Designed miniproteins, single chains, continued (2). Designs and how they scored, part 76

Each design is a single chain, and the fold is of that chain. pLDDT is the mean over its residues in the fold that is shown.

## One batch from the design tools (miniprotein)

Design m6790
Fold by ESMFold2-Fast:
Structure m6790 (fold): chain A 80 residues (1-80)
Amino acid sequence: SADERLLNALEAGMGEVLKKVEEELKKYGKATVTDIPESVTASTVGDDVKRWLVLSGVAEESELKVTADDKKKSFTISKA
């Protein structure tokens, strides 16, 4: 499925970042990712990471908020 392909691609490309986001979200209620490549928007990466968290059972979609800063190439995922 499209979701399975997204999960596999994200885990292959940024598995350590995903684990850090999950850990920080559980410990602090928020996680910030920096150094997003210029080839992608920070909001797109943030939305993909949020979808990974939801599909992995870490949180429900309504429990998570993404705030992105494309000029700084960073995003924050927080518990709503």
Scores: mean pLDDT 81

Design m6791
Fold by ESMFold2-Fast:
Structure m6791 (fold): chain A 67 residues (1-67)
Amino acid sequence: SLAEEVQAWLDAHRPLAEEAYETGDAALEAELREALRRRLEELLAEAERAGDEEAAAALRRVLAAEE
């Protein structure tokens, strides 16, 4: 599912996020946040192309909340 794809991305990047937090590396944190935003935008484009209105609506809510 879409939620599983987002969770898998977060799980894969958790060690880097923990490193950024522990070291106070704001640049690494910003890079990870930007990478997540790009992945969410890609998933939204895929959902819109597939006509998956439920997934597209969920992704738009997540992207709006990240602002």
Scores: mean pLDDT 75

Design m6792
Fold by ESMFold2-Fast:
Structure m6792 (fold): chain A 84 residues (1-84)
Amino acid sequence: SELEELRERLRRLEEELAEALRAALEARAAGDEAALAEALARAEEVVRELERVGRELEELGDLELARRAFELVEGGRALLERLR
């Protein structure tokens, strides 16, 4: 179902966001400006996809999962602002 596909996509995007943010923190600690830029760009793209998934979940009426997606978006944006 569309809802099951969105649930799996949300799970994968949550993992991808965590990995990208971890890579950004590691690159920052190492002073690797190129790796930091790549990790930040990946995290920004994942945040955009999470926002789309959140909107699609909201349209399908899964408000709990939509809320989770938007929480990840806000948390991701806040951390990205601190890492820039």
Scores: mean pLDDT 88

Design m6793
Fold by ESMFold2-Fast:
Structure m6793 (fold): chain A 57 residues (1-57)
Amino acid sequence: SMEEQEALRKAEELITDLANRDLSEEELRKKLEELGVPEKYHDGLLAYYRQLKESAK
């Protein structure tokens, strides 16, 4: 749906910002829930976040 597409786009932007700030995965999970991102996408987004943090080291 369009709502899911927009939530995912905002989530990706947030993940990039959070990775640059070295914030916790727990905080990211809270933000994903606040954005209304369906749980089925959470594991993929967390994996993307971990990948960004590793590449930043």
Scores: mean pLDDT 74

Design m6794
Fold by ESMFold2-Fast:
Structure m6794 (fold): chain A 54 residues (1-54)
Amino acid sequence: SIRDLVIEYTAEAIRYTGEIFEMRLRGAPQEEIKEKEEEMKKLFEELNKKIDEA
């Protein structure tokens, strides 16, 4: 359902924001942070597509 997809979107947003924040705090390489941000972007594009198709 759209509701379940929105819940998943919100949960993933919180998770990725926390992971990226932790990586920055740990001084992870900028390239690793960019890869995580790109992964997040792709997941949100996929979830937005599923919401639009629902």
Scores: mean pLDDT 83

Design m6795
Fold by ESMFold2-Fast:
Structure m6795 (fold): chain A 76 residues (1-76)
Amino acid sequence: SAAEEALRRALAEAREAVAAGDVERALQHITEAGKLAYELANAMSRAGASPEEIHARLAEAAAEMQELRREADRVA
């Protein structure tokens, strides 16, 4: 879905920013990923996904965002 692709792109851009040592850009992309995860949850719900499927997908995104925040903190 477009929402899934947008979330994956934001997370990829956050990873690139962390790799470049650009903490401010990394945090901006992580914040955007959080908003896109919410949009993805809504899109999944509209498509008939179960609460369990939505929860699992959001947990995966949250874990990736948490790891990226830890890496950003390391380079800050």
Scores: mean pLDDT 87

Design m6796
Fold by ESMFold2-Fast:
Structure m6796 (fold): chain A 69 residues (1-69)
Amino acid sequence: MVGRILMSEEQQKEVTLKIVKAAEKEGKLESIEDFIKELEELKKQADEETKKRIEELIKLYKEAMEKLK
């Protein structure tokens, strides 16, 4: 698929951090951890291009979670 709007890694990190901080405020950090686990399972069945995108998402969420600590 052709994407017309590409987020930089910096923009993706900033957006992901905002999402994780919102989840923290709501007391739903466990839902983020569950989402990461779901992404890891989806990665096993994905094509190579989609796997790379899922790996990038997992990394962004994990880094955002670490930044909260």
Scores: mean pLDDT 74

Design m6797
Fold by ESMFold2-Fast:
Structure m6797 (fold): chain A 75 residues (1-75)
Amino acid sequence: MEEERLREQARLMLESLRTALESVAQKNDAATVQKAADVMLETLVAQLRRMGASESLIEEARAEFEKAVAEILAK
């Protein structure tokens, strides 16, 4: 049950971060977008660890965010 809640929280955090990064990408170059993405990923991982997320969940969230970053930069 707790793991399911953490997965849902990770999903909501990923959606929020993706929206924020897409906004940055509209006004900035790829290098600036990548720097913003790096900070966002570090924040996401730190928050999930503080919430007691498993390393597997953290790896899944990291992979999903990295995929979103790649999609945004591949425009």
Scores: mean pLDDT 82

Design m6798
Fold by ESMFold2-Fast:
Structure m6798 (fold): chain A 65 residues (1-65)
Amino acid sequence: VREEIRKAREETVKEILELSRETKKQVALARKVSEEDARIILQEGFAKVNEIMLELNEKLKELLE
């Protein structure tokens, strides 16, 4: 159980870090055209992080049973 929880957390962290890197690149590109577009991309990034965290919580609940 503990090892499965650790793996689930590690996978989630990797997904969030990769999403953050990709969002940062897209924000930088969008800023060359419009700051508003950059803000929209950032907001979409936060929404995806929230989804990933919710999926992690569901997995953890299953593992604790």
Scores: mean pLDDT 78

Design m6799
Fold by ESMFold2-Fast:
Structure m6799 (fold): chain A 82 residues (1-82)
Amino acid sequence: SKANLEAAAKKFEEAAEYARRGDFEGAIKKLTEGIRALSGAETPNVARLVGLVIRAIGAILDGDGEEAAESLEELARLVKED
């Protein structure tokens, strides 16, 4: 539902804030909560969603909080689309 997508977007925005602060454990926790909110939701552009999740995780593994935050913010925008 749209409500589930809005909830997921909020979690991805929270993950981005944690990533920007260098709190990668917090970022991963919020990213996981966002993915769980999407579970069972019919969402378009699944390949784009997966690509952004992989990009965010890769940035976290590289210690790049700003790149991780940008990817997570893009993920939030994607799930907010009509």
Scores: mean pLDDT 83

Design m6800
Fold by ESMFold2-Fast:
Structure m6800 (fold): chain A 57 residues (1-57)
Amino acid sequence: MKELEKLIKELSEVLSKLMSDEEIEEAEKNIREEYEKYGELTLEHIKEVIEHLKELN
């Protein structure tokens, strides 16, 4: 799960500009639950979201 933890950290750093700490914690929890259900597909989805958010900032 090191890859998931890295992506969550990167996503939370980007989201800290857009969302509250409480909302980020909820998003992290949802992502972990989604990873348990979908595995690799969740990692790819997070990567796409991070890239998109970086373009907006």
Scores: mean pLDDT 78

Design m6801
Fold by ESMFold2-Fast:
Structure m6801 (fold): chain A 70 residues (1-70)
Amino acid sequence: SAAAEAHLARGKELFAQGRLEGALIHYGLALAEDPDYAEAWRNMGEVLAALGRDAGAAELRARAAALDPS
């Protein structure tokens, strides 16, 4: 949806600015709109990796791969 895409775009912007908690919030909002949004799961995993939460990052990457294995 347009709302999910807008939240993903804002999350990416915040992540690029180093605003990791803000990025997580907006990726979460994208997933609330579209739980099958593989890119949002993947990008949320990147934020968790940046926070040193490797197990959480691996889990979110696995979810993204299950939704979009390509």
Scores: mean pLDDT 86

Design m6802
Fold by ESMFold2-Fast:
Structure m6802 (fold): chain A 55 residues (1-55)
Amino acid sequence: SLAELKARARELYARVKATGDLRDEHEFIRTLHELAALDPAEAEALLKELQAEAK
């Protein structure tokens, strides 16, 4: 579940970066919210990871 949410968030982030699709952006935000509800530290770590990859 947690690993699946992290994988989905990474996939959605890649799509948003590639296309700018608002639907993928909304799904990304919802997925992050679910991840933060389960484990806020993991959500923060994922955001830092994605920010580093965005370079």
Scores: mean pLDDT 79

Design m6803
Fold by ESMFold2-Fast:
Structure m6803 (fold): chain A 72 residues (1-72)
Amino acid sequence: NEEKLLEKLDERIAELMASGRITPEQAEKAREILKELFKELKKINPNYTLTDEEIDALVRDAIDRAIAELKK
């Protein structure tokens, strides 16, 4: 599931970076945030498999938080 989360994040980041909507620094921060969110989720539900909707929500949340923390 972590691999699928990171793959979805990388796809979205590539799209946003290509369009100039986020910086490389924001992209790196989003990856860090996503890893921490997944780590916290695994502490609560170590045997739980994320749905596609939950994956999309976590990816979006990580990107939004990265943009908020590293505003231009």
Scores: mean pLDDT 77

Design m6804
Fold by ESMFold2-Fast:
Structure m6804 (fold): chain A 80 residues (1-80)
Amino acid sequence: MIEKAKELVELLKEAYERIKDKLTPNQRKALDRSLELAEAAVEKGNPEAALRYIRAAIQILKSVDPELAEEVEKKVDEIL
């Protein structure tokens, strides 16, 4: 479980890099915070908390780029 959560965080970081220039300052801060908390949860060995923050990051991604968010969700389903 923790290894899958780590893979999902890396996947979201790649998605973030593709859209970071399209984000408002508030959206960027929220997404950065969600990813930071997901990484911290992975480091602490808490996959449930990591997945919660990962899902929060995906919701922010949907508000900015719904097509990219759909691609990320499909990859999440493949990993989980």
Scores: mean pLDDT 80

Design m6806
Fold by ESMFold2-Fast:
Structure m6806 (fold): chain A 59 residues (1-59)
Amino acid sequence: SLEEEVQRYGREFAKAMEAGDRQAAADALNRLSEAYRKMGKEEQADIVREAAERFRAAA
């Protein structure tokens, strides 16, 4: 389900943050944004996508 995808990508993001891996964090946030978009949560998708771009640019 889309809720399971959100949980999975949220966990991937947390793991990447613990490891200090900004690129992995950005990848997880991009997948999380896509899941939110599929759920119709446009504002949350946009916020998470912007966060992903910032993590990727800083890597």
Scores: mean pLDDT 84

Design m6807
Fold by ESMFold2-Fast:
Structure m6807 (fold): chain A 115 residues (1-115)
Amino acid sequence: MAEDRELLARAREALDAGDYATFTAYAAELIARRAEEAVEELIRYLEARGDAASLLTLAILAEQAGLGELAERAREAAVRLMTREAVAEGVPEEEARRRAEEAVDAALAAARAAA
C-alpha cells in the first residue's frame, strides 16, 4: 500500500515532466502489483489532464496483465475524453464517439499485434 502510493506519485511526476517512458514503467509496476485503487486514481488523474494516449497505454498494460475491469475503465475514460475533444472541435457527438471508439480499438489491436 505505501509502496503503491509512492509508485503512483512517481508516475504522476513523470507525466508532469513529459517523461512518458518513466510513466509507463511505473504504471506497469502498479499493474503488476495489482494495485487497483492506485490504478483507478491514475485513470482519474489522466482523464483530468486530458491525456488520452496515456489512458490507452494504461488500458493495454491492464489487459495484458488480465485486469479486464481496469482495462475497460481506462478504455472508457479514453473514449469519453476523445469524444469530448472532438465535440469541442465541432464534430457531432455520435460521430465523435464513433471515431473515438474506432481509434481506441485500433490502438488496442495494434498493441496486441506488436506483442
Scores: mean pLDDT 84

Design m6808
Fold by ESMFold2-Fast:
Structure m6808 (fold): chain A 102 residues (1-102)
Amino acid sequence: EIEKKIKANELYRKGNEYLQQGKFDEAIKYYEEAIKLYEEIDPNSKNVAQAYLNLGEAYLKKGDFEKAIEYYEKAIEVARKSGNQELLDLAEKGLEEARKKM
């Protein structure tokens, strides 16, 4: 459990670094790997919601609005289950932005 969480956090951080650099395909890959590990630990955790939120942002910035919508919706679902109002608000704003661009 702890080893998986450390690995997931490392992958998530790398995803954030690539996103900051505008390397969206690399960011997406690292977020997807981090989500896989986070879901094995707790599929309804704040970490899963945050990673889906950032994956939605990466797709939005890449111009893949359908994928952005999909991942923002997943972030909303998990944020509600985790009770994280801040992540819920951020994911709802991202969803509105992605829908507006379609």
Scores: mean pLDDT 88

Design m6809
Fold by ESMFold2-Fast:
Structure m6809 (fold): chain A 91 residues (1-91)
Amino acid sequence: GPSTTVSIQLDANGQINIDTLRAALLANAPASLQADIQAFIGIISTYADANGQITYDQLRQAAIQYNQRHPHIRITVRLSGNTLIITITRL
């Protein structure tokens, strides 16, 4: 099914800003994934701090939570050095 992959560098604290992540995920996403991306960002928002910062571990937890509730979607979050790689696929 349709898929999108984004690569974003984490900051020195191992964090990423949720608005930066939202923009990156939506920039090249197929129209059929837009609703799922928005819903996933909604879950990430529950983990983010007061400045909108989220850690790699919190992103992995959000992805696990989303995958369990949305069997038609697979979200993979992985780390390569300081580069966060997120893939969202419609099965």
Scores: mean pLDDT 87

Design m6810
Fold by ESMFold2-Fast:
Structure m6810 (fold): chain A 59 residues (1-59)
Amino acid sequence: KVKEYARELALKHGLTQEEADEIAEEVVRIIKESGAKPTKEQVEMLVLGIINKRKIKEE
């Protein structure tokens, strides 16, 4: 559920399927470690944060 939503968000931002899967797994990992039930907004923020962090590392 959360993993699928995160993956679709990453794909919407122009990432490949492989990159989207990696981001979705990272989002799920963060959520499991926090122990909280995420809102859609929180999932969106996590996806964007990971994408932005990756762009900084590439540059």
Scores: mean pLDDT 76

Design m6811
Fold by ESMFold2-Fast:
Structure m6811 (fold): chain A 70 residues (1-70)
Amino acid sequence: MVKVKVVAKSPKVTDDIPEEFEAELIGKEFSQVEVGDTVEFKTPESDKIYKGQVVKVDKENKTLYVLLTE
């Protein structure tokens, strides 16, 4: 799992999600993620798949900063 920090969310995302949470990346490993990538992930608390655009990668803290789009 990786830590995700939501810097902003689209009005299409109506879920009340925390600003920071642990997530499972779908289709990519953390080491493969770059700024500008679109990532899919799910939280441990829901089977819903979220989509976000990566604005910052913090490799030291294994954290992705995302604009949540779906």
Scores: mean pLDDT 77

Design m6812
Fold by ESMFold2-Fast:
Structure m6812 (fold): chain A 60 residues (1-60)
Amino acid sequence: AEEEERRRREEAERRKETYLNLAKQAQKEYAEMGAKTDKEKYQKLGDEIAEKLKKLAEEA
């Protein structure tokens, strides 16, 4: 049981970390694209994607 609990915790932690890192990366990439084209639109898209990824991290 301890091994199963540890594996589940490690998996949940890795998934949360992955989604949070993806959210940060998405915001950064969209902000960079926005700066060159349409800052307001791309910033909004980046924030939306980051929000969805953060929700997935909370669910993991």
Scores: mean pLDDT 77

Design m6813
Fold by ESMFold2-Fast:
Structure m6813 (fold): chain A 89 residues (1-89)
Amino acid sequence: SAEEAQKLLEEAEALVAEAEALLAAGRAATLEQARAAREAAAKAVEKALEALKVAETREQVLRAIGLAIAGIGLLIEAHLLHGVEPPGA
């Protein structure tokens, strides 16, 4: 439903914003912040894909795709920040 899609889109947007805030410190971010950002970004992708399944308008479809792409980008950024290099090495 459109209402269900809107709720999922709002949840995905909040999770994208959370991941962006956690990654704002860049390489100065703690391992805990990087892990939290990965979790928020992964959940944002999940909610965006759920919104896409129940989207009823072109606007909702495009918004869901955009949020999924944003979430994937943040997930990659968070992984590279502490997924490849150990913190405090």
Scores: mean pLDDT 81

Design m6814
Fold by ESMFold2-Fast:
Structure m6814 (fold): chain A 83 residues (1-83)
Amino acid sequence: GPFVSTPESEEALKLGMEAVRKAGKNQKALSAGIGAVLIAIGGMVEATLLKKRGASEEEVQRVLREGARDAKEVAKQGLKLAE
């Protein structure tokens, strides 16, 4: 893909997309799922820009881990609302 990622980042994105798919007509669940997808992509974009600016691999990996963590939390909230 056009952005740097980790398995955790990809899993977070997939979880956000699953939250969107399971939302049905629940607008709060849909909003949370979309939010999770945007957080996951945002982390990948930020990490990609940091890498292009010559940031350390450790900093790039930290940004990816933090984005994935935040995205997973929001996605889990969306999935609970869809139940």
Scores: mean pLDDT 88

Design m6815
Fold by ESMFold2-Fast:
Structure m6815 (fold): chain A 57 residues (1-57)
Amino acid sequence: GEKLEEAKRILRKLLEEEGASETVALLQTADELSKRYGLSREEALKIAKEALEELKK
């Protein structure tokens, strides 16, 4: 869905351009999704984790 694709874009930027660790990238992605889409911290983190697992495939 749109939120998952946006999470993938944010994660790619953090990991590739900023050299963030996986943990930092997940937390920052979750914060951005929460702000942009009005998601709870738990929902945003779940989407961020799902996006990261898909990027690893």
Scores: mean pLDDT 83

Design m6816
Fold by ESMFold2-Fast:
Structure m6816 (fold): chain A 110 residues (1-110)
Amino acid sequence: QIEKLKEAIESEDLDSIEELTKTLLEEKKSPIDIAALIVDVALEKEYDASTIKNYLDIVEKVAKEQEVSEDKLAQLKELKEEVLKLVEEGLPKSTIKAVVKKLVEKFDSE
């Protein structure tokens, strides 16, 4: 499942990203972990902010459809907004990945 999602991101297959995100959420994978994985792959592929936004918007849409809690949806939105801000500011991918890791750890402790 995770490897298929990585392949879909690398091939920019939006339909597969949506379907695999839904499958992972149905398997009780955290939407935050899914979003973090998407960001990690997208940064390695050097995708621009608009592409990253499109992928994270898909995760948010599917999470809402799967009735993920409002707290988790708020955390997902916070992660999305922070990532897009840092990408638009042109920060190094290593720095952005470090911020995402800290946000995931913070959300896991709540």
Scores: mean pLDDT 84

Design m6817
Fold by ESMFold2-Fast:
Structure m6817 (fold): chain A 82 residues (1-82)
Amino acid sequence: GDEYVIIAQVVFSDGSVTTTPKVTAKEGQKVTLSHSDLSSPVTFTVKKSDIGKTTDLGSVTASNGLPATVYVQVLEVDPLAP
């Protein structure tokens, strides 16, 4: 199908890492990534050129006011691929 799995990791300044829930989206679809430890949600638009890559979305603010970095990985969904 034309669907991609999006997973995000949030790396906090203390070195701790949390993973957002997985989201399935189509190419060109805007997704919202949120976590209770983030002050605001992060948005990402899926592009075919991002498949198999890890994208650094930059610095965000954690709920405690400290900086954190968000990384997004886009994976193609093909359960029958060899």
Scores: mean pLDDT 74

Design m6818
Fold by ESMFold2-Fast:
Structure m6818 (fold): chain A 64 residues (1-64)
Amino acid sequence: MDELLNSALNIAGRLGAEAGSTDVDVEEVARRLREMGLSEETARRLAREAVARLKAAVAADTEG
């Protein structure tokens, strides 16, 4: 798996924890990825993927 996707997942997870919500802003994740030196296009793509994966993982845990 791409190391950059793992970084995006960690950022999305931290933002979700700080907000107390799974409703993580893709633009905020993309902004943080751009701070790490990624292009806007790559940052947005990885941010969308990371937020989608985070939401899917949390949804699976909440059906208990």
Scores: mean pLDDT 74

Design m6819
Fold by ESMFold2-Fast:
Structure m6819 (fold): chain A 77 residues (1-77)
Amino acid sequence: ELSNEELAERVLAHVTGLVDKLLALGAMSEEEAARARELARQAAEALAAGDWEKARELLEEVEALLRPAAEALAAAA
């Protein structure tokens, strides 16, 4: 089983990797990427601290930012 710290590291790596890919594909702006990375960092800190409710809210904000980029990419395919 993953510790809270290990889970936080994995979530941060996953989200930042996805943001980097969407940015490289031109599916999101630099400003959107920076905001998503900052929210992911805050979510990772909340996870490491065991604040699951705050982590969930922050991850929902990340999803809201990434959804339009993912939809734009799907529409372009």
Scores: mean pLDDT 80

Design m6820
Fold by ESMFold2-Fast:
Structure m6820 (fold): chain A 74 residues (1-74)
Amino acid sequence: GSVEERLAELLSRLSPELREVAEEIWAVARASGDEALLRGAVDALETIAGIPDEEEALAEARALLRTLKRRAAA
């Protein structure tokens, strides 16, 4: 689907470290079964990919992952 196509293109542009976190974010979002959460996760990752500082981008990606894990636990 278009969301999976957007993710594939995004992953091709990310550093290996960001790619690993992004893949974990996607796995958590997919496990939720919530289509709105999947779209939101990809939108947030596209925003993070636009951050010029890799360290800042990694910090934001890790924060997003923690937020999604908390939502999955609730």
Scores: mean pLDDT 82

Design m6821
Fold by ESMFold2-Fast:
Structure m6821 (fold): chain A 77 residues (1-77)
Amino acid sequence: NAYETALKEIDRLVSEAEEAKEKGDLPRLQKILGRLETLKASVEAARPVLDPEKTDEVLKRIDEAIELAKQGIEEVK
């Protein structure tokens, strides 16, 4: 459940980042990047009590989303 919730949140943030990029909304892209970085920090902090394989998958998805948000920021600047 927590794993599925994390994946859904990442998917939501990716969709919001794509919309913000299309709109040229730099402040929204920066806010989304901040949310993704906060989510990554939270997952890393919880690592000792989480399933290692699922944690690695979530972190990979967050890193991919962070890269997308950073690319969006560079393209909109």
Scores: mean pLDDT 83

Design m6822
Fold by ESMFold2-Fast:
Structure m6822 (fold): chain A 77 residues (1-77)
Amino acid sequence: MEEKERIRELLERAVEAARAGDLEGAEELLREAEREGKKLVEKLLSKGTEEAKEEVKELTAEMVEGGRRVAEAMAAA
């Protein structure tokens, strides 16, 4: 849960950086969110539970949507 909140925070900060014209900062924050997401997915998959599988699906969907919003903000800047 904490890790998922951190990923959401990083994606939000990436969008704000892009809107401010800080494209380099936005890219760095997006990459950090991707690294944290990968770590969380690996951790969840190691549990081998159906609940962890659902959490991975939700996290993947949120990361795809978050990345899309960052890309749109970067394109608009």
Scores: mean pLDDT 81

Design m6823
Fold by ESMFold2-Fast:
Structure m6823 (fold): chain A 75 residues (1-75)
Amino acid sequence: SELSDVRELLERHVEELAKQAEAALAAGDIETGRKLVEQLRNLSVIAKRLGLDELAAKAEQTAEELDARIRELEA
């Protein structure tokens, strides 16, 4: 279905943003990491509006884990 195709595209986008954020933080680029976390949170909101609740939760959880990592790096 069209919704399943959108879900797959959004899931790939979440995975790509998470990988980019992890790479940025590994390189010490906290500013880029923060921007990617914000993009993940925005994607979670979009997914929730589309009724993709599991994907929304996954994106938000990923954002929270990365935000915690940023806090550790700034301490």
Scores: mean pLDDT 87

Design m6824
Fold by ESMFold2-Fast:
Structure m6824 (fold): chain A 75 residues (1-75)
Amino acid sequence: HMLTPLERIARDLARDFVTLFQLEPKEDALKRLEEVLKSLTPEQKRIFARHLLDLLETHFPEYVEEVKKVIEKVL
């Protein structure tokens, strides 16, 4: 199915953050994630967080728990 424009943008941003977790120190990447989430509306946060967690669970399960903590902190 075709994603909405917002869902597609959220998915692409989530992919970029997954790449950052590989390239940057974990603590710095998590801080950036928190800052980005705080700048989003509640609807945007939920869509972005869902896509990010789905990607991390599939490709980098070791990051899932720490990312969930950041998401819960800003929701």
Scores: mean pLDDT 76

Design m6825
Fold by ESMFold2-Fast:
Structure m6825 (fold): chain A 77 residues (1-77)
Amino acid sequence: SLAEKIASLPAEFQAFVEQLSRYGKVTDVKLDGDELTVTLAGAILESEVRKLAEANGLKVVDYKQLEQETVVTVKPK
């Protein structure tokens, strides 16, 4: 389940996902090596995502704003 995927993430990723969830429903998370991709059913500005990542010791490696979704990839600094 999505909840089990989130619960298994490293603490810094869990905090980031929780903060993103305030902007819209998190619909998926995928961890590939040290890169986390989060899919959000909602809109968040790239600048805001970068601020949230920075606050959690992460950096944004990819950002996509689609019509109904935001897809963000982050990794540890």
Scores: mean pLDDT 86

Design m6826
Fold by ESMFold2-Fast:
Structure m6826 (fold): chain A 57 residues (1-57)
Amino acid sequence: GALEEQIEAIARELLRRYIAGEISAEEATALFRDRVRELLRSAGFSEEEIEAYLATL
């Protein structure tokens, strides 16, 4: 769905930047978690649900 497509788009953007040497693996992981957290919050998920999801990554 649209949410999964947005998460995939974030992952692809950060992977491209990592491969290009623009960011470290640690920076890419942190940015991914932060952007996904904001996206899920905007979509109406609770903080508990967001952290449970991120714990699976």
Scores: mean pLDDT 86

